# Designed miniproteins, single chains, continued (4), part 112

Each design is a single chain, and the fold is of that chain. pLDDT is the mean over its residues in the fold that is shown.

## One batch from the design tools (miniprotein)

Design m15888
Fold by ESMFold2-Fast:
Structure m15888 (fold): chain A 92 residues (1-92)
Amino acid sequence: LTEAQEIDVEAGVLTVAAAVFKVSTERAKDKLDPELTEKILEKADEVIRLSNAAVDAVKAGDLETARKLVNEARKKMEELFKLSREADKQLA
């Protein structure tokens, strides 16, 4: 794969994963702390926004910006996973 294709694939995976967390959290919100719910939804939206921006940068031929954006999206996804583990404890 080219670097552009690798960034597009990673951005796509991050977007789908964040969207799944967003839908799951919305469906479970009545069983979760409202503050935790808000943080998860905000973080998922950040991942989606940064991933879409990375794809747009690839289309513009700006691979340096695309790489920075997908790296930031990955970092926000790691933060989302930590929040999701706290949600799992509340649902158990």
Scores: mean pLDDT 86

Design m15889
Fold by ESMFold2-Fast:
Structure m15889 (fold): chain A 98 residues (1-98)
Amino acid sequence: SLEEEFERVYAEARERVRADLQKRYPNLTPEELEALFARADAAIDRYRPVVEELYKEGKITPEEARDILHAIGLAAALEGPEYGDDLFENFLKLIEKK
């Protein structure tokens, strides 16, 4: 189902963000990594309902949904929550042009 496909997309996006953060910062403490993971997860969870709706409406592919959630999570973790917001805003503008 679309719901089952989106659960896989969501899980894959979260896994990719965690892997990227660990690879970029192999020398961070567990506490520092956990803080980055928490920022990423909060941003992904904030935008999950909107991205899931776009996916269910057929406006984006599973790949686009995964990539935007990954980008939002990574940007929020590294640069702050406002960068996740900017990425999502730009993503919406691209969809509106389709």
Scores: mean pLDDT 83

Design m15890
Fold by ESMFold2-Fast:
Structure m15890 (fold): chain A 68 residues (1-68)
Amino acid sequence: SLAEVEAHMAAVREEAEAMLAAGVPLEDIEKRILGAVTALLHRFAGDAEAERAAAERAEEIFRWLLSQ
């Protein structure tokens, strides 16, 4: 469901923020985000609304990461 995608992406964002605070290299954080997004897209394959929501949240997280 859309709510499940939003909850998972919020958890990915929190994990990314914790990794950044711990001094994890940006490349490793990007890899983690990409892996999580790929897993979500696979899990919700065929649900266009869920796929779009996951992509939009991922873009917001990457945009945040690039601003650091």
Scores: mean pLDDT 82

Design m15891
Fold by ESMFold2-Fast:
Structure m15891 (fold): chain A 74 residues (1-74)
Amino acid sequence: MITREELRELGERLIELMKELGVDESNIEETRRQIEEAIELIEKTKDQELAELVKERIEELIEYVEKKIEEKKK
């Protein structure tokens, strides 16, 4: 079962990576807002399928941003 805390921890990890990449503050705030809205929707609906999709999407974005950070170091 995917928890609200797990999704928030993944979201915070994504935000920290976006900051390391030098993403604009307005885009960071928008990403944070979207994650919180998704968490609220999951809590309201109790939709575990949606929770799995949101988790997968955040994990994919984390991998993408980590790759961009490594490319920037080379």
Scores: mean pLDDT 82

Design m15892
Fold by ESMFold2-Fast:
Structure m15892 (fold): chain A 50 residues (1-50)
Amino acid sequence: AKIEIKDLNGKLVPNPPQVFQDFVDNLGMKQGDVTTVSLYGKTYIVTVIE
């Protein structure tokens, strides 16, 4: 699935690491689904856009 990643300040994360794609694929997420992922004390908002 195609994903969009933002930090807690609403800033887009360009060229997101493969780990975010793997989480989305492993969870079977579909378009419009949203999850949060925390890495090294930072929280990211992951949205499936396609």
Scores: mean pLDDT 78

Design m15893
Fold by ESMFold2-Fast:
Structure m15893 (fold): chain A 91 residues (1-91)
Amino acid sequence: SEELLKQLKEQLDKLLQQLGDEDAELTRRISREYDRAVREGTGREVGERLLAETHALNASSVPTLQQSADDLLQVAKVSDELVQKLKEEKE
């Protein structure tokens, strides 16, 4: 759904804005991977990658990045909902 993809992008933009002040490298990596997945037309790739980044944030030695893990997890959940919708459209 284009609406769910729009919501995912809005939540991701918020997270990237927050991360940009703390870790420009991680912000660029997440943004690049999102853009790549959207261009490829696969919500599954977005969800899997954002979930992996959530684990990376939790493992980080930077406390502020660990605090952002919950926000990234929320973005990953929205992406997972897109994957479920794609599965419903494909018999």
Scores: mean pLDDT 55

Design m15894
Fold by ESMFold2-Fast:
Structure m15894 (fold): chain A 112 residues (1-112)
Amino acid sequence: SAVAERLAAMYEAAIARYQAHLAEAEARGDEETARKLEEIVELYREKLERIRAGEEVTAEELEELHKRILEILEEALEKNKDNPETANMLEEDILAEKEMLRRQLALLAEAA
């Protein structure tokens, strides 16, 4: 469906962004933040695979996914309060996740 294709494109963009941030964390030797970013990438890849397999995505599932990702990001941010470069990156990721959820929910509402 057109909705599934647009959601897939949004997930691919999110994966690319988190992979870039993962590479930055690895370059800095921040193994704990890198591990958290890898977890987020795998969560998005799992959902992208299910969308590509033709599975329906509900608003509730979107909210649950983004809630889990925000919990991971907020935990990583709390551990990096003394690392301003990493903290700034994670704060930007949190804002981007909140915006993505809003856009994805709007997309599902338009398709209903």
Scores: mean pLDDT 87

Design m15895
Fold by ESMFold2-Fast:
Structure m15895 (fold): chain A 64 residues (1-64)
Amino acid sequence: SAERQQFIQQLKDLSDETVELLKTQDPETVLSIAEKRLRELQKQYPQYRDAIENLLRSIKSMAE
């Protein structure tokens, strides 16, 4: 669906931004930024709430 493709594109854009930020910022700072953006995505796409929670857990596990 178009909505699914838009969601995937937003995740790709966030992933690219996160990779760039990790080159210059502390992992804790990057995690904070990523979490805020992912929480915004949960509000825009409630159907993917659980998928985003899984992604947040993965990011936190890697950053800590």
Scores: mean pLDDT 82

Design m15896
Fold by ESMFold2-Fast:
Structure m15896 (fold): chain A 101 residues (1-101)
Amino acid sequence: EEVRKKLEEALAKYGWTLERFEVLDENKVRLTVVNAEGQRVTIEVDFEKGEARVEAPADLSAPLPVAFYDKEKDTLKVYVVDPERGEPHLVAEFKKEEVLK
């Protein structure tokens, strides 16, 4: 999957491995990423509601992967947030159709 490969490459630059990429239904995708310390972050995107949910360990000191879906532009943006500055760095952009294939 092209989307999966682009995510794997982008996330690897920040120390994250894409462990799981799940299409849950026609409007939902779930990503699970893991770092070298075995800490897991789960990102769930609802394309119908335009919502993204992130579940992360409270003590995470590594750059945090997050997602935002712009429903008007049909663009899923994946960011990594620097824990020291809190600045989001855009790492990947996809349309809904590219993700749900």
Scores: mean pLDDT 80

Design m15897
Fold by ESMFold2-Fast:
Structure m15897 (fold): chain A 86 residues (1-86)
Amino acid sequence: SIDELIEEIEKLVEEAKKIDPSLSSLLDRLLEIVREMAETEDPLERDILLGIGYIIIGVMKLVTENPELKKLLDEIGKLLDKLSSL
């Protein structure tokens, strides 16, 4: 369900914040994008929001040297893909 996907994303974001608290503001912005994706009924708007989410994830992956954080960010990206398909 959409609610279960959002809960899983929120859990992964919380784990990411524990690994690197300096990324908390970017992770919070990512959660806002996730919420907007869940609320929109327009497939084009959802795809645009997905693209913005990928940019935020991509920036965090480029600036971090932590392999555990990179794996969490990859998993969040996969959950965004699932959310965009609902």
Scores: mean pLDDT 87

Design m15898
Fold by ESMFold2-Fast:
Structure m15898 (fold): chain A 87 residues (1-87)
Amino acid sequence: SIIEKAVEILDKMIELAKENKAPQKVIDGLENLKELLLNNPDMSPEEIRTLFETAAHDVIEYAKENKLPEEVIEKVKELLEEFRKFV
């Protein structure tokens, strides 16, 4: 399921955010997206892709603003590309 894969990758992003001490707002955004996907199993692949890419972008912008290591940005990009292979 595309939702199962999206949730799997979101869990990895949430863990990465927590490890890098992201603000609760960023973590809540990812958790809320996960809950939205789980509660809406008939969501279109296009809608899931749009929501997921928006969430990944928010994490990348946070990392850039807070001058986190480039490795964090690269890891988020890798997770986004992993998701794109299933959509």
Scores: mean pLDDT 81

Design m15899
Fold by ESMFold2-Fast:
Structure m15899 (fold): chain A 72 residues (1-72)
Amino acid sequence: AAAEAERRTGEISDRGLELAYQPEVLLQAAIDLLKAGFDESEVDYLLDLAVKRGYITPEEAEEIRKKARELA
């Protein structure tokens, strides 16, 4: 179970870092985290990391936070 959960997280990363950091993929990941019972700080951490890596802008990260909260 734990190893399988880690493998699924790895699969998301391995299926394309380019896709994994697209705004639509980040939005879905944020929604999934909130639905799984993670709090907003986990979503903020994910989005801040994507901004720091240059995949999205801070403005896009803010919009993803808002939409994830509305859709979760």
Scores: mean pLDDT 69

Design m15900
Fold by ESMFold2-Fast:
Structure m15900 (fold): chain A 73 residues (1-73)
Amino acid sequence: DIAEEVEKRNKEAGLSDFAISTAVTTVRALKDWPPERQIEALRRAAEDARAAGDEDTAKALEIAKEVVEEKAK
């Protein structure tokens, strides 16, 4: 399960509960999209979070993108 792997890696990275929850919820919302579109959406979400000054959420979304990229192989 992609969402479980995203949660695990974000917890191991020591990110906030809010950042972890945001990344997991985003991945679950995108689950029926093609992998390339999930990756694009996660990249944009991470850029938006960083622009808003939320570095923890940006990092959590970047980790989620990496997990989706790995599972798409």
Scores: mean pLDDT 85

Design m15901
Fold by ESMFold2-Fast:
Structure m15901 (fold): chain A 68 residues (1-68)
Amino acid sequence: GKVYKLSETEYELYLGDKKVGTLTKLSETEFELYDEDLNTTRKAVLDKETKELYDKETKQKLGEVVET
């Protein structure tokens, strides 16, 4: 998926053209993901070198941060 920055603390996760979640920044590398399809909250970790976001528990790649 693709992750778009809305503010310093708020981001959105998209799969193609569909918004599938919102992300709240907790630290430079940790985010709280609200999954809108499952109505669940998960922790996500950002790799600052690759700009890739991963689920903290499953290690599944969730998306990549889009730089403008």
Scores: mean pLDDT 81

Design m15902
Fold by ESMFold2-Fast:
Structure m15902 (fold): chain A 65 residues (1-65)
Amino acid sequence: MSERRRRVDDIGSEALRQIGEGADPEEVIREASRRLRELGVPDETVQRMADALRRVAEALRAQRA
């Protein structure tokens, strides 16, 4: 559990960094979701993380606009 939690957090942090650097949010979210599923993370949890990442991407774009 602890090691999986660390990897989940790392995937989320890396996705946030990539979105912050101007990467395509949908591409980043797709890759992060794939990695989370490979770790055995439930689909419900993956969807929550994807939703959170999309909200962050929208906020960053609004700030730049």
Scores: mean pLDDT 79

Design m15903
Fold by ESMFold2-Fast:
Structure m15903 (fold): chain A 92 residues (1-92)
Amino acid sequence: MQQQIDDDVLIALALIELSVAIITAKNRPDLSDEEREKIAKEVAERIYRLYQQLSPEGQKALRKEVDAGLERLATVDPKLAEAIRKHLENLL
């Protein structure tokens, strides 16, 4: 039970990272490709650090939730969503 609660917290933090990326994209439609790449790398690295702390079941749940979050981000900024996905695929 404690391990699952810890996984839920780590997954929630990863979803907050994606929510911040969505808010950033909505407020900054003028993002350059260079700025998108920088944001994507930083977000992917922070999500990966959370992923490394998860149980195997938590890692599976995080992948599913991140995919859903990236689909939401793609409706606002498809380039930023793709950049984050690419960096995560290289880390995962």
Scores: mean pLDDT 84

Design m15904
Fold by ESMFold2-Fast:
Structure m15904 (fold): chain A 69 residues (1-69)
Amino acid sequence: SLEERQKLLDKLTEEIRKNRDNSELTIFLQKLSALLMKGEISVKEAEDYLKNITEEHIKEVEEKMKKLG
């Protein structure tokens, strides 16, 4: 739902704020937020990426962002 999406976007914004000294994590969270805002990923997919921040998931998010350009 739109409400669930907005709540997750707010959470991502707060996580970016908390982790601003970690450039790699901040870039990942910004990309995740952009994909979620554009509807390229579901709320469930975004939550799964956020819970399991692995090199494989970071690369997958980067590839999805490239397709948006």
Scores: mean pLDDT 82

Design m15905
Fold by ESMFold2-Fast:
Structure m15905 (fold): chain A 77 residues (1-77)
Amino acid sequence: SALAEQLLEEARRAAEAGDGRTALRLAGQAVKAGAPLKEVLEVLDLVFRRGSAADFPAVVAMARALQAGDAEAAAKA
């Protein structure tokens, strides 16, 4: 959806800026809006590579929720 695409682009920009928390929040909203798993995982990868260690638990939580197919849990990570 257009909303999912917008949220993913905003999440990607936040991740590139080193704002992992904002990137994860926007990625979670994108999941709820029907964003493709591949594109959400690309944002998680950016947060992991460019973010701080403090973001790691939230990245892991969202990745696990996505693996389980639980979009609501992913959005709350």
Scores: mean pLDDT 80

Design m15906
Fold by ESMFold2-Fast:
Structure m15906 (fold): chain A 91 residues (1-91)
Amino acid sequence: SAKVEAALEELRRALAEVERVGTPEVTRRLQAAYEFILRLRKEGADEEKLLKAIEAVIETARELVERHEELDDEEIEKLLEEMAKKIQEIL
């Protein structure tokens, strides 16, 4: 779907910004979420659910970039855990 492809392109751009300002560990965890979504897409997951999951990762990536100077390790971990739970609830 062109919509899913556009959303994945936006997600890739958000991940590139995280890589620029975040730690390798944070980047790896967001990359794992991205790859999980790609696997589900390949396995025929519902388009609406894929778009919601992609948006959850984009939102988390943007929050991490915007607040990178103020977030401590505990707050970063909570954001990543909330993202993972949201993806599981959607998919």
Scores: mean pLDDT 87

Design m15907
Fold by ESMFold2-Fast:
Structure m15907 (fold): chain A 70 residues (1-70)
Amino acid sequence: GVVTAVDAANRIVTVATDEAFAVGQPVLVVKGREVYPGVVVAVAPGKVTIQLHSPHDLKPGDEVRVLPMP
């Protein structure tokens, strides 16, 4: 997916993706070697919004993978 919006102060990231997620789902956002644990807080067609548990260096335009946690 691609990061489309970042609210760094609140650690919220919006990712454009065709993958299906559910609100409340634990996920990992992966950018290269960086891994950011978070939880899905909103879902829209073609987008997922994730609350990250830590500070991050994600920016709009970054290519990332959103992986479901087991």
Scores: mean pLDDT 83

Design m15908
Fold by ESMFold2-Fast:
Structure m15908 (fold): chain A 68 residues (1-68)
Amino acid sequence: SSLEALLAEFLEEAARAYRELRRRSPEAAQKVGDLVDEALARIQADPSRAEEVIAEARRRIREVLEEA
């Protein structure tokens, strides 16, 4: 369904960000990992908020990439 596709796309984008950062900024890579874990925990607690949680996590991951 649309939620499964959205989650898959989010995890792929996060994995790409992690791979880019892990070699040049281990601290930034850890932040991306923490953001993914936080988002997944929030979605597990309330799946109805998944789209909102993913959108916020994507924004924060982008900020980490821009600041690194």
Scores: mean pLDDT 86

Design m15909
Fold by ESMFold2-Fast:
Structure m15909 (fold): chain A 88 residues (1-88)
Amino acid sequence: MEEVKERVVERIRQLADELGLSPETRARIDKLLEELKNSTDVEKQIEILKEIGRLMLEEMRRQGKSPVEIAAAAIEITGAILELELAS
């Protein structure tokens, strides 16, 4: 589980870097990723990932990103959630 969790954290960090999120949103996501890393409860980890996804997609919409870019990010976030669920 720790290996899967660390891989998910790294994947989300890479996605945040690629999406060009604002420093404010990136700081919020980094805080949530630290909470995810410190959690041993898979259900709590999934809820944290859902909140990260919500923040990412909300900022992308505010920045005027295309529907295709938003969909691609949503797929990556959903994949990370599924990887964590299936490893449980």
Scores: mean pLDDT 81

Design m15910
Fold by ESMFold2-Fast:
Structure m15910 (fold): chain A 100 residues (1-100)
Amino acid sequence: SLEEVKKEAKKLHEEFLEEFNELVEKMREKMKSASEEEREKLNKALEESIKLFQEYNEEVGKILEDFEKGKISGEEAIKKIKELRDKTLKKIKEILEKAL
């Protein structure tokens, strides 16, 4: 049902947000003792990560809209959201690890 798909999507979003917040906290902790050059690099990584988070949210919204319009099944919607989450988190981790 629509409600079950939205509930699963919310769970996936909460899992994404928890992991994203942990990475951001690690970044901010490093900034406290960083040189000016390191701080600039860390700030750019944070900005790129926030942009990816925003793009993820926009794409999830489109997937859910396609499901609500009957263009895709609930199973397909959840699969696409999971794949998008995994790809986005991987990119954010790579950006943050390179900056740290």
Scores: mean pLDDT 85

Design m15911
Fold by ESMFold2-Fast:
Structure m15911 (fold): chain A 88 residues (1-88)
Amino acid sequence: MISKLKLELGVDSEEGEERAKRILAIAEEEAKEANVPLEIERYEGKDFALLTVHTEQGIEILQGDSSLPEELKKASKESEAKYAALLE
């Protein structure tokens, strides 16, 4: 069972700010529907979005889970792909 959602949003561009606003609205609605707390962290200097799901079994990153809207799933996957590329 989900115990908490954590959304990390980075903004560096106007497009990043608009995407962050949409993702935040969707995450707030999902947290409300699941009746769980939503923690939000904001960063500057990079456009990214990362959704971390805290469960009773530990911490999970939602990738392709059908329980989330497509925009949140896409944002999470994009963030992971960018971080993976930076590690090469």
Scores: mean pLDDT 64

Design m15912
Fold by ESMFold2-Fast:
Structure m15912 (fold): chain A 65 residues (1-65)
Amino acid sequence: SLREKYLEYLELLRKGETPSEELKEAYEQVLRDSMRAAGLSDEQIDEVLSLPVEEQTLAGVRLIL
């Protein structure tokens, strides 16, 4: 599932491993869908996703709050 690929991507990054492009795409899709559901514009979503993975959660939360 998309959710399983999202979690696998994060787990590989935590281990210092390089995830596959398929896992990266699944991760980005889950984030895009979640941020869009939270009311962010596509422009705001692209801005968040341009940041390092470690900074994306905080940046997304700042735009929602």
Scores: mean pLDDT 78

Design m15913
Fold by ESMFold2-Fast:
Structure m15913 (fold): chain A 57 residues (1-57)
Amino acid sequence: SLQLRADQQLVQAVQANGSLDDIARALSGGVSDDEGRRLAERLMEEARRAQERVQRL
């Protein structure tokens, strides 16, 4: 399904970027440091939920 593909891509992207700090650093290039960190935290939480959905298959 489209949602399953999106969930798998999100999980892979987060895993490829490593830790929360690494993701925040990558995002800070286009946004403020505080905003980058909030986006990274949001992305990590979305990735956790996406991984749970994928595992329920």
Scores: mean pLDDT 64

Design m15914
Fold by ESMFold2-Fast:
Structure m15914 (fold): chain A 63 residues (1-63)
Amino acid sequence: SLENLRISLEGIIFDAKAAGKTKEEILEEVKRFIDQAVKAGLIKESDREELLKYAEELIEKLM
């Protein structure tokens, strides 16, 4: 579900921040994850923008 992917994105962002990655590096990991989810048919292309915006807002709040 879309909600499960949001939870996965939160984990990716928290882990990357804990590893000392920059905002730009975290954004690249997020983009790769979303690309893989689209390729796997877990989400539609139309959901990409919403998930990316969610991740960007979360990164902004954490960094």
Scores: mean pLDDT 83

Design m15915
Fold by ESMFold2-Fast:
Structure m15915 (fold): chain A 71 residues (1-71)
Amino acid sequence: MPKVSIEEAREIAEKIENEEVRELVLKGIELYEKGEDISKAENLFLKALLLPSATEKDKELVVEASRILMP
């Protein structure tokens, strides 16, 4: 995966105000960067979206980051 896409996804994740949502997304991005278990990364993004504490704005940022990594 291009380094630029990983860096852009991280910048979006850092805008997430909810710490738990942000940590899940950052872990997912790390798995994509390493080329490891992509299904596990996808599950982390899904878990972030399903958190009761996630705001609509947090969810939008999770979706935006995932789109950059999963064209």
Scores: mean pLDDT 79

Design m15916
Fold by ESMFold2-Fast:
Structure m15916 (fold): chain A 94 residues (1-94)
Amino acid sequence: MSLAELLERLAELFERLGALEKDPLIAHRIAHVRRRIRTADLSDLAAVRRVLAEARGVVAELRARAADLSPEMQELVREIEELLRELEALVAAA
């Protein structure tokens, strides 16, 4: 899968996550990261790395609240973590 395809999948997972998040501050952070992913200049790998770090930060915040997450949100966080590992490896190899 290409970098562009993986980033589009990440944006889709963040859209689903944002729809389920009840905390308005975290929901706003999720929406902000989703916009950053969709507008990322793929020719600027440093900018891509910053966006992935922002996405990782949101996942860490949700992980700290794992007991309060619905099963659907827990599954989305797991899928996002797997995709972030793949994206981080791909960007590191570039």
Scores: mean pLDDT 83

Design m15917
Fold by ESMFold2-Fast:
Structure m15917 (fold): chain A 61 residues (1-61)
Amino acid sequence: SAATEAAIARLRELAAEHPEEAALLEKAIQQVRSLENMSEEEADLLVGLARQEVAELRAAR
């Protein structure tokens, strides 16, 4: 779906910005890929959760 493709693109961009967290973001991408009927709202939530996790890990460094 368009929502899935947009979420994957955003997660890949985030991984490029934060390569130390690339493994976590790759897991998020695989999760998004497994969802056939993901809505735009669900896509935003998944990207938001990944972004929050990256921010928390960055703050701990």
Scores: mean pLDDT 77

Design m15918
Fold by ESMFold2-Fast:
Structure m15918 (fold): chain A 64 residues (1-64)
Amino acid sequence: MSPEELAARLRELGARYAALPEEKRGATIGPLGEAAELYARGAPPAEIQAALERAAAVIDALEA
């Protein structure tokens, strides 16, 4: 993914996280926080993408 695509995906997942009930957000903050930290420090795109996919999987499960 391009840097712009990674930023867009991170913002999308952040918005979905914020829409979760407070009690469900605790399960997602770790994976989403990891993705945000990797992005902020300029980690390799593959590592950022993998972290975003982990965060997405947790959010998807909680939205089911």
Scores: mean pLDDT 79

Design m15919
Fold by ESMFold2-Fast:
Structure m15919 (fold): chain A 83 residues (1-83)
Amino acid sequence: SPARERARAALDTLLDYLKQRYGLSDEVYEELKAIADEYLETGDFDAFRERLRKLAVEHLGMTEEEADAFADGVVALYRAILA
């Protein structure tokens, strides 16, 4: 659908930005792509945010508070790109 195509394009833009901004390894980037692919299949925004938060704690060395801010920022950026 056009909406799904827009969501994919917005996610691809977001993922490229995050890879460059945070210097993500190929391994972490593949996990981030898997998170985005799951969101495109399910449309579950709460699961998308929670997986981003967990990735930040597990792979970016963020505290729970920093990871929450990261996940909120990523979701806000996705919405801004999609608009």
Scores: mean pLDDT 86

Design m15920
Fold by ESMFold2-Fast:
Structure m15920 (fold): chain A 83 residues (1-83)
Amino acid sequence: MAGEKALEYMQKASEAAEQRDYRTFKEYAEEAKRYIEEDPEGAGRVITEYTNSDEDPVETARRALEALEGAIKKAEELIKLEE
């Protein structure tokens, strides 16, 4: 389901960031964003359950999208510095 894929790609993005592989991070973060946009309620619900949050799923999805957009932008800046 889209929500499970969103969480999967968020985890893969996190692992890439730990290795300072910002190109791979950006790729996985963009995929995570795509799956959240496909099913915001489903993705938000999976994220709230995973984080043991009592937040509204749609609100969680919205905040996750905002965080991913910011992280992607920062990764683009870091990639530019390595060129």
Scores: mean pLDDT 80

Design m15921
Fold by ESMFold2-Fast:
Structure m15921 (fold): chain A 86 residues (1-86)
Amino acid sequence: MEELIEEALRLVEEATRKFQEMVEKVKAGEASAEEAREAGREVVELIRRAAELFEKAGLKELAELLRERAEDALKLAEKLAEEAEK
């Protein structure tokens, strides 16, 4: 159980890091719209995997919250991709 929670937290940290890097690159003009969308997909995948691990650990409410965050991240990634189209 503890190992599942630890792994899930590592995935959340990785997703946060990748998301921050994506935002910085888009704002710096260093990322294309396609790169922003791909990074967004990776972030969403990491968050969904973390949610599955929390659910397996019996933390169903936290898993559901993370799935909602994944949907929000998809929408935000598309907006970042639109900003990268300059």
Scores: mean pLDDT 81

Design m15922
Fold by ESMFold2-Fast:
Structure m15922 (fold): chain A 70 residues (1-70)
Amino acid sequence: MARGLAVAEERRRLIAEGMSPVEALTVLAERYLSPEQRALTAEIGAKLRQIGDLLDEGLAKGDLSLATLK
């Protein structure tokens, strides 16, 4: 597969050409990730969103310190 350096250089070039970081990531995902790797990335993203929701609940309940997280 593509090397990490090649991906980093392509991302930098796309951003320099006027793409937003989000658009550059979308182009790179299409070029360098297989469908299986994209599916795994989506699964990880869903789990990270769940963790974020739990952190928000903990802050609202006072279970977590804002000073520790900010």
Scores: mean pLDDT 65

Design m15923
Fold by ESMFold2-Fast:
Formats: sequence, C-alpha cells, structure tokens
Structure m15923 (fold): chain A 86 residues (1-86)
Amino acid sequence: SEKEKKAEELEENLRELIREAIEKKDVETVIVLALSLYEAWYLVTKDKEKSKERVLELLRELGADEELLKLVEKALEDPKAYWAQK
C-alpha cells in the first residue's frame, strides 16, 4: 500500500538521523523522530502495540540503551501527553 511504502521510506530516511542522535545522546531528538515514525507505522497497522514494537526494535538495532528505550516507550504510550509538555 502507499501508506506502507511511505512508512518504509520514512524509516530509511530517519535511520541515519536517529543513529547520530543516539551517538550524541540527544534524547529529545531520538524521541521526536521515534514519535514521527510511530505515527507513520500506526497509519499502516492501526495497531498501537505493533507500531511501538517496530520503532523500539529499530532503536535497539541502532544502538539505543535500555534507559533511552524506556524513555521512548513512555512517549510512544501517550504521544498526546508528550506533546503537551512542549
């Protein structure tokens, strides 16, 4: 589907930016990029858990530690609450 292709293209485009943000310990940038990717995958899956798991798996692959993964997971569980803080 077109939505799936766009989500895959976004994931590919964001891989390097996410990796760099993880290496620089730029937690806020990692969370913002993860939320963007989560939204793209949610439009495809319509399943919050599957979309969350896909994003977290990518972050683990790119070198995110357990502390960063927990912060991202919390943001993905309630994106509206995260954006309300900003």
Scores: mean pLDDT 82

